# Ledger of designs, part 109: designed miniproteins, single chains, continued (4)

Each design is a single chain, and the fold is of that chain. pLDDT is the mean over its residues in the fold that is shown.

## One batch from the design tools (miniprotein)

Design m15798
Fold by ESMFold2-Fast:
Structure m15798 (fold): chain A 94 residues (1-94)
Amino acid sequence: SAEEKLRELAKELIAVVKEKLEAGASLREIAFAVAKVVEERKATLSPEEQALADRLLQVVFDVLAEAAAAGETDPEVIARRLEEAVEELLRELA
């Protein structure tokens, strides 16, 4: 289902963000890495699923921007925030 594909993609993006944060990557480097994952996955998705993937990417970008504004650098705190934001997006799509 589209929801299952979105959940799988979200899990992959959160893992990439967490790995990059633990490695000390900049927010720009993290944003580039997650955008590349989404672009590669979109090649196998329908147009409707691509629109959902773009919405997910925007959610990830917004959480990273909020973390930067707050001075939050803890990978576990940011990962939890991303998980919460993804569940909120999925509730809006139900």
Scores: mean pLDDT 85

Design m15799
Fold by ESMFold2-Fast:
Structure m15799 (fold): chain A 82 residues (1-82)
Amino acid sequence: GVYVVNEEALTEEVVAEALKAVGLEATPALAELVMAAIKSKSGTTKNSIAQHLVESLGLKQGDAERLLEHLERLGALVEASV
């Protein structure tokens, strides 16, 4: 399905928590870049968002996928009904 950003829940703190959950160092700079990258792909598939994180930020595919799963669990990324 298509996933959209919940702007109110996609905060630096939530992104930092998701980054730590996948074993990445949660710097403010990385959290900001991740938020911007995810917002730019709001309204696309989870796969498209993960690919963008890999291409734009150099994350490993598995780390990007786990990061998006944690953000969905935290309510920052929600599946849109079509």
Scores: mean pLDDT 84

Design m15800
Fold by ESMFold2-Fast:
Structure m15800 (fold): chain A 93 residues (1-93)
Amino acid sequence: MSVSVSVSLERLSDGTVKLTDTVRSDKGGPLSVTIVLYANGKELHRAGESKDVATSFTFTVTLKLPSSTQSIQGVSYAVIDNELAGVATSPVL
């Protein structure tokens, strides 16, 4: 089984952050994706979605950052057939 998870994180000039998570699997089945966004090492946001039959999934979240945010990082967890299949972390911005 091959699973690829990629997380991209973009900090925008208006004080928002955009996280894009892409999961791809060569095996179909129940796919659940959870993203966690950390600001200054503390969980700021958590979101997830699931599909009963999927080989790929793209999830996008846009969130306003606190003005005191010095660091931001996204983490994605992909679960396929009730097994943790992949984890990806973005660069720290």
Scores: mean pLDDT 75

Design m15801
Fold by ESMFold2-Fast:
Structure m15801 (fold): chain A 72 residues (1-72)
Amino acid sequence: APLPSGEELLRDAEELAKKAIEYAKNGDKVKASNYITAMGLLEAAADFNGHRETAERIRELRKKAIEEVEKI
């Protein structure tokens, strides 16, 4: 029961991005920032496990989440 698959990491990152935006819209910028940081950890985990395409997709999702949070 080792490390999660690239698809699992991507789904987790998508959920974290969604929560980051929801927290930002509710005025909780600290929690929004924490969820964005957690996405960075998933990117690192994907890259460490050789899921380079997944890591790049998570990186792009994180950039978009940051941009959305910055607009709020």
Scores: mean pLDDT 85

Design m15802
Fold by ESMFold2-Fast:
Structure m15802 (fold): chain A 62 residues (1-62)
Amino acid sequence: MNLIQQLTREQLEKILPPREANAILMREQYDLDYEKIGLSMGVSETKSRQLISRARKKLEAL
């Protein structure tokens, strides 16, 4: 969590697909809920949860 908060958007986009990078950035750095992330990205709450879950799995692999 602390590591994600210190990563820039550009650094996240090097590790993650753009949609996953955007979702995790909004969740971890801007503290937005999954509904607000979904609305901002034009996806469902469920899809925003999936994007964040995928992002976390990839970051854990580092």
Scores: mean pLDDT 78

Design m15803
Fold by ESMFold2-Fast:
Structure m15803 (fold): chain A 66 residues (1-66)
Amino acid sequence: MPDVSPLLEFSKEDLLRSLRKLATLLRQQGHDDAAEQIDEIIKQLERGEITKQEAVDRVQEVLAQV
């Protein structure tokens, strides 16, 4: 599985920035559904509804589908 450990070491703001960049890259590659899932993770993390660990785990699940 891809190693996402570096994302957990980021601050919440740095993680959000990285996830926004990831969503943009996924859209550029034609993975619009995956990009929308990343956008939802961003919103939940920004609102404090999930932890950084949960956000990283969900991102990993999305990336495993592409």
Scores: mean pLDDT 79

Design m15804
Fold by ESMFold2-Fast:
Structure m15804 (fold): chain A 76 residues (1-76)
Amino acid sequence: NLKEEIARKAAERIKKLIEEGADPETIVNMVLSLGKIFNKPDLAKKAADQLKKAYEEGNVEEAKRIIDEFVEEILK
């Protein structure tokens, strides 16, 4: 369905940007925007807080995992 396609395509783009070393503020803003689009701002805030911590730790794999978990949660 279109909603799932949009969410998964956004996740792929965000994870690619994380791998390419995008600024954490850019990634956080994309996650918050996606949460607003899906009317789940609390889930987006939780994911944003987790992403900030993953960036502080330099853990790219954890940041990508957080994006995947966030997308699965907003699609429920």
Scores: mean pLDDT 85

Design m15805
Fold by ESMFold2-Fast:
Structure m15805 (fold): chain A 75 residues (1-75)
Amino acid sequence: SKVIKFTNKKGEEVYAVRIAGKWLILTKEEIDKLHPVDIKSIIESADPATRAPQVGDEVVDLKGNRRTLQADDLV
């Protein structure tokens, strides 16, 4: 599937999608604040995930800020 669901170290439900060689990782709270049309657009633009996110992968947020995925981002 295009969407991977997991729980982060803080106990938050998070969702990862693969976009343009990067991971977009969103909390359930962030997703609940998005318009349904924007959620659909994100999912339709997402590439099929061949694996789960791993430490060292590039992550982007909804504002376009980039960071490296850390162990504390994963269960």
Scores: mean pLDDT 76

Design m15806
Fold by ESMFold2-Fast:
Structure m15806 (fold): chain A 81 residues (1-81)
Amino acid sequence: SLEEELEKILEEAVEKIKEVLKENKDASPEELDQKIDEIEKEALTRALELLRKAGLSREEINARMLEFMKKLGERLKEILE
């Protein structure tokens, strides 16, 4: 389903961020922020492409993207604690 595909994109992004944090323990906060930002941008791009391909309206895409961004932010807070 569309929801399962979005959840997969989210979980793949979270796992990539965990790997970045694990492999870059000696990196500066700025370097970590850049690496995390790249992963987030890729995940957002993939989610947007998926929603567009599903034939959703602009309003539906916007609502789904806001929810996706919220969930990603919540998962990031859990990882960075």
Scores: mean pLDDT 85

Design m15807
Fold by ESMFold2-Fast:
Structure m15807 (fold): chain A 88 residues (1-88)
Amino acid sequence: SEEKKKIKEELRKKLEELQERARELEPVAERARAGDEEAAARLRAEMEEMNKEFAETLEKLFGVKPDVRTLEVPEEVEELLKEVEEEL
């Protein structure tokens, strides 16, 4: 359906943005693994922000809030995420 197509499009755009951001953080992650405390703090802050933005996108598109404690999403959302990831 058109609605499903629009949801997949929005989800794909957000996943592409998050993947690009994760790639930009690769040098920071390497420094964090080497014991750079400032890099480790930055990595944590950036990852928390990315998780928050993703959760907000899921709420907007599906009207469901991921379980922040377990980071679990409904099965229907997880299946759609896998479908979008396969198209990336």
Scores: mean pLDDT 73

Design m15808
Fold by ESMFold2-Fast:
Structure m15808 (fold): chain A 78 residues (1-78)
Amino acid sequence: SMEEIEKLKEKANEKLEQIKQLVDEKAPREKIEEQLLQLQKIMDELRKLASDEELKEFMAEVTKELKEIAEKLLELEK
């Protein structure tokens, strides 16, 4: 349903913010990986409820955020 889709989008955004906070705080990699796995599960549920076309813009935003997180993690390894 549309309500379930919106709730999952909200959960995904909240999880992205949690991941960003953990990266900025230089949290242990294990904690960051646990949050990334939880985000993946939310995204998998979202894809079951909505079409690729309906999710196109949201998926692009999530992908951009994940790339920025990955870049920050690479900088922390230097």
Scores: mean pLDDT 82

Design m15809
Fold by ESMFold2-Fast:
Structure m15809 (fold): chain A 77 residues (1-77)
Amino acid sequence: MENLKRAEELFKKGIEYEKKGDYEKAADSFYQAALHYLEAGDTVNAAVALGRAIDAYEKAGKQEKADQLMADLNRRA
């Protein structure tokens, strides 16, 4: 399904941005991956991607954004 493939591509882009030290772009990519995983019904990989986005936003100094995503993740737990 296109949503699953798009989620996997975005997740890989997030990892590449992390390696470059661009944590904000990494976080945005992981967050977009999480949304596409949710549309595909893959709630497990969506939670993983959301957790990676939270960690990356924290490293980028975007604590308020990380806190918002943490609340969203806790709603699924």
Scores: mean pLDDT 82

Design m15810
Fold by ESMFold2-Fast:
Structure m15810 (fold): chain A 67 residues (1-67)
Amino acid sequence: SLLEKLKEVGERLLKLPFDKQRALFNAIAYYGLDAPVDEIAKAAGVTREEAELVKEYIKLSNEFIKS
């Protein structure tokens, strides 16, 4: 389900250090949701995988809110 996927991705995101979480959300706020994952990863100082995680979380959150 959408909620199950959101919970799984959210748990993985919460396992990142707080500073990385903050940097990721700041990068998305500055560059926008449609920014390439590599641009967000570079701006936040994180891996591509970690940047993909935050983009997926926001995507799933938007889908959940619309449902």
Scores: mean pLDDT 81

Design m15811
Fold by ESMFold2-Fast:
Structure m15811 (fold): chain A 69 residues (1-69)
Amino acid sequence: MTAEELARIAEEEAELLARASSMSDEEKFDEVLRRLAKLLGLDYEELVENYERDEIIKILKEEIEKYNK
């Protein structure tokens, strides 16, 4: 992780926070799921195309459980 990458991430976080102030709770929740999928190495767009939200949540929870061990 380089200082330049950290600065870019901080800038993107600031942009997301500014947008989040005008977002609904549903949009914020969807953004959280997208970030979790990315952290777990999963393609969120592929999940959204093939599964409903509840199924995506279950898949993400099962993947997290594997990494907790």
Scores: mean pLDDT 66

Design m15812
Fold by ESMFold2-Fast:
Structure m15812 (fold): chain A 65 residues (1-65)
Amino acid sequence: SAARRALAEAAVAELRELPEVVDVRYEDGAIHVTIDAKDVTTQAAVSIRVIEVGNRLGSGRVTVV
C-alpha cells in the first residue's frame, strides 16, 4: 500500500543516517541493509536497530550484510 511504502521510505532515510550503513534498499516488501563496521559491538548494535525498524513496518524480512 502507499502508506506502507511511505513508512518504508521514512525507515530507509533513518537507516541511511547511521555512519556504518553503506546501502539501504526497500524491495518487494523487505528492507536490505549493507553495514560496514570495524567493531563487532557496533555491528551488533546497528543490526539490532535495523531489525527493530523492520519489525515496526511489519515488512517480514530484513537482510543485513
Scores: mean pLDDT 74

Design m15813
Fold by ESMFold2-Fast:
Structure m15813 (fold): chain A 87 residues (1-87)
Amino acid sequence: MEELLEQAKRYLELAREYARKAKELRSDPERAFELGSQALDYAGQAIRLAQQLAAQGTPEMAAEAQRIIEEANEIMGEVIRLAGEIA
């Protein structure tokens, strides 16, 4: 369970990093879309692992998993919005 939580956190950090890079490179739409796509993939992986943790973990782990899901969804929303702005 601890390993699953750490993996979810790792994917969340990667999603955040790639989303940030996509925003920084918005003047290069092709690269921004590539980085945004990667951010969405990482966010999706974080959500998947967090959902598994919420189902199988302790109540404390379920709360942390919900936080990860919420943050990942926020990142996905930002990336989707950026894609619409630069399309």
Scores: mean pLDDT 83

Design m15814
Fold by ESMFold2-Fast:
Structure m15814 (fold): chain A 82 residues (1-82)
Amino acid sequence: LSEELLKEIDESLRLMQISVGKTIMKEHNLDADQLLKELIEDAKKQAEEMIKQGVSKDAADKYLENQIKFAEEMVKEIEKEE
């Protein structure tokens, strides 16, 4: 895959995640802080499951850090579009 195509795919995925986040907030009457909290708790649970399935702690910790960063960015973008 070209770098240009990868960037385009990444942007499309970002827009999809924002749309999903907004839908969850609307359907469950969550504010941005509550959405962030739920996403972080889900990421922590997934990281723990990865460790139990034999994934290294380093890889699971990296996944968790990336998911927290992604969740914070998603919530920030949702607030920005408001």
Scores: mean pLDDT 76

Design m15815
Fold by ESMFold2-Fast:
Structure m15815 (fold): chain A 81 residues (1-81)
Amino acid sequence: MEEVARAVARAVRKALDEHGLKPEDIESVVGAEAEPVEGGARITVTLKLKNGSTITVTAETPASLEEAQRFADAMRAAAAG
């Protein structure tokens, strides 16, 4: 799970940097999904920014689909309540 979280955090930071944004500009997590890929799993995260914009970030990790799905489910649960 930490490996998945680290991969997602790295991808989010890169996306924010490319748009001139900071981590503090993230308001909430709107969605998170996991899917199997060759050699691991892909996680797609949708973030809402404080300015009202939304960005979608994709990260690939050598972690199992079960680990990636558990992470995605945890992010979705946190976003819902």
Scores: mean pLDDT 78

Design m15816
Fold by ESMFold2-Fast:
Structure m15816 (fold): chain A 78 residues (1-78)
Amino acid sequence: LSQEVIDLGRQTSQPVMAGLGAGAASSLEEGLITEEQARNMVRAEILLRYGGDTKQEEIDYLVERAMRLGKEALERAK
């Protein structure tokens, strides 16, 4: 019912969040894009998947989460 329940549901979708960040994190590691560009790419994907009506602070949290999980997934893929 509360936003906390929604947040927990999104956190349990860690494979999806890792996937969202993996492509951006890979390009960042290769030096093809800046960290700012990587965050913007992940933000756009989150908005497409979770909707544009989500408050900015929640989106920012999800972007940071996806970037971290994406970097971890990339490291595991090495």
Scores: mean pLDDT 66

Design m15817
Fold by ESMFold2-Fast:
Structure m15817 (fold): chain A 61 residues (1-61)
Amino acid sequence: SMEEKKIMELSPNGGLANGGIAAVKALKEGKSDEEALEEAKKYSGNDVFAKRALGIAKKSL
């Protein structure tokens, strides 16, 4: 999707890109920010990276 392309451009590494893609998919399904964050956590080693990935996902929308 266009959002996935934007996330890849905004992401400095693959972990943030994959986390951001997971988060944007959750948000597009109508899930909460907290649920999108949990999806991003599956692709990041810690809460800081997951929060950054969620931020990138929101910027892509």
Scores: mean pLDDT 81

Design m15818
Fold by ESMFold2-Fast:
Structure m15818 (fold): chain A 81 residues (1-81)
Amino acid sequence: SPISDLTRRIDNSTTFDDFVRYTRRFIRYVRSIYPQLSPQDQQDIQSRVSQIQRSVDSGTDVGFRVARGIMRQTTDIVNNS
């Protein structure tokens, strides 16, 4: 799926610039499918997207690891929706 492809690219990112680029594409993709999700999944994903943005905006290695984890969890929700 497109979201799984994006998650794979994020996991394989070796630079902060690549990580940020693919994370932005991930958020845009998730927002594009948002109306197709259940109301519960919409609320959960909206919260997760906000957490991803805050974690990436920190510009820290810890923030990037946290964002990656949340993106993997978000991918699982989307694929099981």
Scores: mean pLDDT 83

Design m15819
Fold by ESMFold2-Fast:
Structure m15819 (fold): chain A 65 residues (1-65)
Amino acid sequence: SSLIDKLVEEFQKELEKAKSVEELEKIAEKFGKEIESLNLTTDEGQELSERLVELINERIEKLKK
């Protein structure tokens, strides 16, 4: 889905701006609220969630180093 791809790209750009785990958590909460407002299907929500979790984990690893 092009919508899911765009949301993932936007989220990734915002995550790259995070300088701490605390900032990362705030970004994740903000995107969570935005996603809820989009009325995505269950399947789209699951796909997006899986991709966002992967990006969050990658950013956490970089911040811990």
Scores: mean pLDDT 79

Design m15820
Fold by ESMFold2-Fast:
Structure m15820 (fold): chain A 84 residues (1-84)
Amino acid sequence: EELPSEEERAEEIAALEKAGADPLFLEYARLAVELAERDPSKLQEIEEKVRPEAEAVTDPSKIEEILKKIIELLKEELEKIEKE
């Protein structure tokens, strides 16, 4: 199926922010868009790595922990790209 453009993804994040979405989710979304623009294969790799933990979540508190973990992974990859 047709994937949204980088511009469309940025608009979607802005709409979520305006709707009062969770700050951690907004941070994740912003970092994911930035990584998708710079290296989409690395974003996919991070999402694949976190997927088993996300699918195993039965406790809402674990969602926050998983979001923090994926945010750290996204920041780490973006920092590597900036240094290269």
Scores: mean pLDDT 70

Design m15821
Fold by ESMFold2-Fast:
Structure m15821 (fold): chain A 78 residues (1-78)
Amino acid sequence: AEELAREAVRALAKEGDIVKASELIYEALKKVSQEEAAELLRKAARELAEEGEISEYAAEEIIKNARKLIEFSKYVVS
């Protein structure tokens, strides 16, 4: 689930691919609760920004919208 969250954050922040991100989030939701998935997205955004892979601005936006991204993934995939 952690790697799925990291790939979802990369898809959003580096590729702008909301559909790919939603598919990855939905795969994570098969393994963890919605609350756990939101926390994994927040953690992945923080770590990727610290690693220099994404901007701090992109990380903050993902952290702020983690719950909305999960709800959107359920809408896109199901």
Scores: mean pLDDT 82

Design m15822
Fold by ESMFold2-Fast:
Structure m15822 (fold): chain A 76 residues (1-76)
Amino acid sequence: SEALEILVEILEREIKGEKISVEENNELVKKFVEEIDKNYPKDYTLDDIIEDLLEEMEKRNVPKEIIEKFKEKFEL
């Protein structure tokens, strides 16, 4: 999933303390939102999308630190 790959990149950079420019961050967030809109039905809840992304992360063996950061960002 393109959305998952963008999300993992954002989260990994935050965990590493890498400074992302405001412009680059805005571009990544915009691209992520566009991929979510493109790939998920309009009647999907935020919880449905989060559950699907979490399942895909686990299937792809994404590091636990990234998964934990994702939960913090989207369960707030």
Scores: mean pLDDT 75

Design m15823
Fold by ESMFold2-Fast:
Structure m15823 (fold): chain A 81 residues (1-81)
Amino acid sequence: SLEEILEELVELAKELEEKNPKAAELIDKMAVGLYLAHEEALPLEVVREQVERILEKLKEYASEETFEKVKELAERGIEAL
C-alpha cells in the first residue's frame, strides 16, 4: 500500500539523517510529494517529474544500495497512486 511505502521512505530517511543528511532530505521530499499526490494537492504528472529529479540528485549523495531501494519504493508509490 502507499501508506507502507511512505513509512519505509520516512524510516530510511531517519536512518540516514545523521550520516547522510542530504540523502535524507531528498528522500523526505519524495515522500511528501507522493503524499500530496495521494491527497490530490499535486497533479500526478508533477509528482512523477519531481521523483525523477530527486532520484537523479540522490545518485550523487547515496550509496548504490540505498539509491536502488529508494527507486523501487518511488516506483511502487507512483503505481499505488
Scores: mean pLDDT 84

Design m15824
Fold by ESMFold2-Fast:
Structure m15824 (fold): chain A 69 residues (1-69)
Amino acid sequence: MERLKELEARVDAILAKGKTDANRPELEALLKELQELLDEMSRTAPDTPEAYMKIIHMAVMITSLKNAL
């Protein structure tokens, strides 16, 4: 949970500075990290509504980040 919030805050901080060539590699690196985390969580997460909502939230964030690139 906190790891997801931490990554979200980092993405927001970079995006707040605007889409620049300097920021694009960092956004791509964050996208890759989020994608790997999503895959692992989807396979290992417990069968709880809370875990399911976290997975959905992460998938939405990944999609938003891809659109921001």
Scores: mean pLDDT 73

Design m15825
Fold by ESMFold2-Fast:
Structure m15825 (fold): chain A 80 residues (1-80)
Amino acid sequence: SPVLEAWRDLAANFASLSDEQVLAKMREILRLMGLDEATIEEFTARAREILAAAKSVAERQGALGLLYAEVMERHEAARR
């Protein structure tokens, strides 16, 4: 799945990416999932808040967890 491949690439490189690079890659993944632009902006606004508030690597990983939950939920729904 292109979505899962893009997710794996983001996860593998997450520690080396800036907040803006993470958000750009998250937008790309959400577009590949077929979400509308309004939903993508709502999601990335939440992710931006997590990244901006993070005071540790573990807290920053919260943004990655949010995206992972959305990818897995959508993947399960597609399996019917």
Scores: mean pLDDT 78

Design m15826
Fold by ESMFold2-Fast:
Structure m15826 (fold): chain A 80 residues (1-80)
Amino acid sequence: MAIDLSDEEYEELLKRTKELLEKMEEVLKKAKETLSPEEVMRKMKEIQDIIKELVEKFKNGELDDKTIEEALKKVDEIGA
């Protein structure tokens, strides 16, 4: 109840979410152009699992900045 997020927190949440989505798309596009289909499928599966967890937490109102931060870190590792 009340404002759960300040304008500052809301902007950070949106920024992190946008960065996460952009990183996921870039990692997959780069992988598709550079790697074999098998390696692309492995990376895609890991990214899909992260997205699925984020979507479930979002729907349940459990999405927090820590969850997005952990997801961003995992995507960065997949993209390395």
Scores: mean pLDDT 73

Design m15827
Fold by ESMFold2-Fast:
Structure m15827 (fold): chain A 60 residues (1-60)
Amino acid sequence: GRDEALKSAKDASKEGGDKGIAGKALVAYLEGDMEKYEELLSKASEAAQAIVEDAVKELE
């Protein structure tokens, strides 16, 4: 469920690179902080954005 997704996103946010950025963006999305989510995505690489988009599609 959503709690498991949040746990996974928090764990990913501790990693470096694209996974870390994607994890931070997903934590913001799951916590409802859409301003932070949009800010993190604007700074993210295309690879990190793709990770976030795939995860969000699975949560919808």
Scores: mean pLDDT 79

Design m15828
Fold by ESMFold2-Fast:
Structure m15828 (fold): chain A 83 residues (1-83)
Amino acid sequence: MSHMDKEMLEKMKKKAEEEVEELAKRYGLSEEQKKELLEKVYEAIENNGAVLIDELEGMKATVVSKEEASSKAEEINKKLELA
């Protein structure tokens, strides 16, 4: 419940479904991989988290906290500032 209306949640889920469908077409994902990715995205939406996708490992998706995602992004940016 809280600050996110059911209407907003429904829109986010539809958007996630479209994005996953586009990724599946782009990378030639199997139906199983597509379903797993979609489930991980839904889980992230419900828990206000983020999804990490490993393209080299067949688009393996992992749900992480937004704090962890931000920390990872900062670490990458610090490495890039010297490049």
Scores: mean pLDDT 66

Design m15829
Fold by ESMFold2-Fast:
Structure m15829 (fold): chain A 91 residues (1-91)
Amino acid sequence: MEEEKKKIKEEVEEGVRREAAETAARLGAEGKSVEEIVEELKKKAEELIEKGKELIENAKSELEKVKGQALIEASEKVLEELERAKKEYEE
């Protein structure tokens, strides 16, 4: 039970982080600016936060609540990283 919760958190965090990195690389290869990439990733992270909240609201099990919470936390970390990246670009 506790091992399953840890595994879900790790898988969700890894998935969110990998998808963000792959999306940034793809958009960069397509010639998008850093500002455009940051805006697109921010939009996706905000959508994942809302999805995580919906998962918690409609959770039928503790594992679903853990998954929703992990999705929110991982997506908030992405937003923090994007805010730092934007600041470096604007410098």
Scores: mean pLDDT 80

Design m15830
Fold by ESMFold2-Fast:
Structure m15830 (fold): chain A 118 residues (1-118)
Amino acid sequence: MEELKLNLLKQLYSLQNVDDLKTLLINIFNILSKTPQEFAGTLLLYALRIIYEKNNLDVPDSLLAEPTKENIVKALNEASQKFPQYAPVFNILKNAVLNNENLSLAFSKAKELLLNLN
């Protein structure tokens, strides 16, 4: 389990060379959709941190905090404010977190919505 978490983190870090935000999000959700529920919150916060750093934005405290439901919801709300064009995508993830649903399915739905955004 820990080795799987480390391998998923390495896959996320490999995305640092992807310049297009839409493509970056699609690749992130592909990796996160394969993540066990136990690590999903932690890896989502790391993925959001990569997006912020790559866009030269200050990393908010919510991305550095414990992956509690409150902190993940806060992080997704803040990401929706910074990237309003992708707010519907982040809302799928937020609703799944609030309803205690499986995040791997939510990541798959978020990816499908993202592929259909203009």
Scores: mean pLDDT 82

Design m15831
Fold by ESMFold2-Fast:
Structure m15831 (fold): chain A 78 residues (1-78)
Amino acid sequence: LDEEIEKIIKDAENKIDEDMRQFAEDANRRLNEAKSKGSAEEYEKVRAEIRKEGQSFFDDQDKKLKDTQKKAEEKKKK
């Protein structure tokens, strides 16, 4: 049972890490596209959008982790 709980938490952490890497890759691609257009205004706009999306993304990941921890605790009580 403890092994199942550890696996659930580890799987959630691995998925968060993968999602974070995917977000960083997408963000870098968008920034490179904006940079290639030669517009400082466009680049700063994309950076602002990424910061806003990043805050929302991290809030969502934190919620998912907390939900997973709650599920693991409920399983441990059974």
Scores: mean pLDDT 76

Design m15832
Fold by ESMFold2-Fast:
Structure m15832 (fold): chain A 75 residues (1-75)
Amino acid sequence: NLSKLEEQKKRIDELIETYRKMLEEAKKNGKKVISPEGVEYDIEELEDRIKALNEAKKYIDEQMNKLKTQIENLK
């Protein structure tokens, strides 16, 4: 379902932005940061999570492109 993949992509994009902002705060303060959910992260953990989310986003984009091609072929 293309709509579900679009929803997942939006969720991943929001998480990437959240972790990027936290990473900027951690770098500016030289300290660990606490997420809105109350989870503590250091710089390395935030960088690893951003990397993993970008890989997940790439996978979702590939799945969306595949579904869009299938829809186009169903003319």
Scores: mean pLDDT 78

Design m15833
Fold by ESMFold2-Fast:
Structure m15833 (fold): chain A 59 residues (1-59)
Amino acid sequence: GASDRARALAGIREAAKGSGTGARIAAAMAQKELGVGDPAATLQMPAEEALAEGERLAS
C-alpha cells in the first residue's frame, strides 16, 4: 500500500546518502517487502540502477 511505498522510499533515500552498497541493499529489501521484482538481481546491479529501481517502486 501507500504506507509501504513511503517507507521503502525513505529507506532508499537514507541508504543512498551513505554508499552505493547501501542503495542496492535498500532497493532489494524494498522489492522483497512489496513483493515485486527480483531482490537477488537488484543486489548485483550497479548502485545507480538499484537506486532508480527503488525510487520507481516507491513512487
Scores: mean pLDDT 69

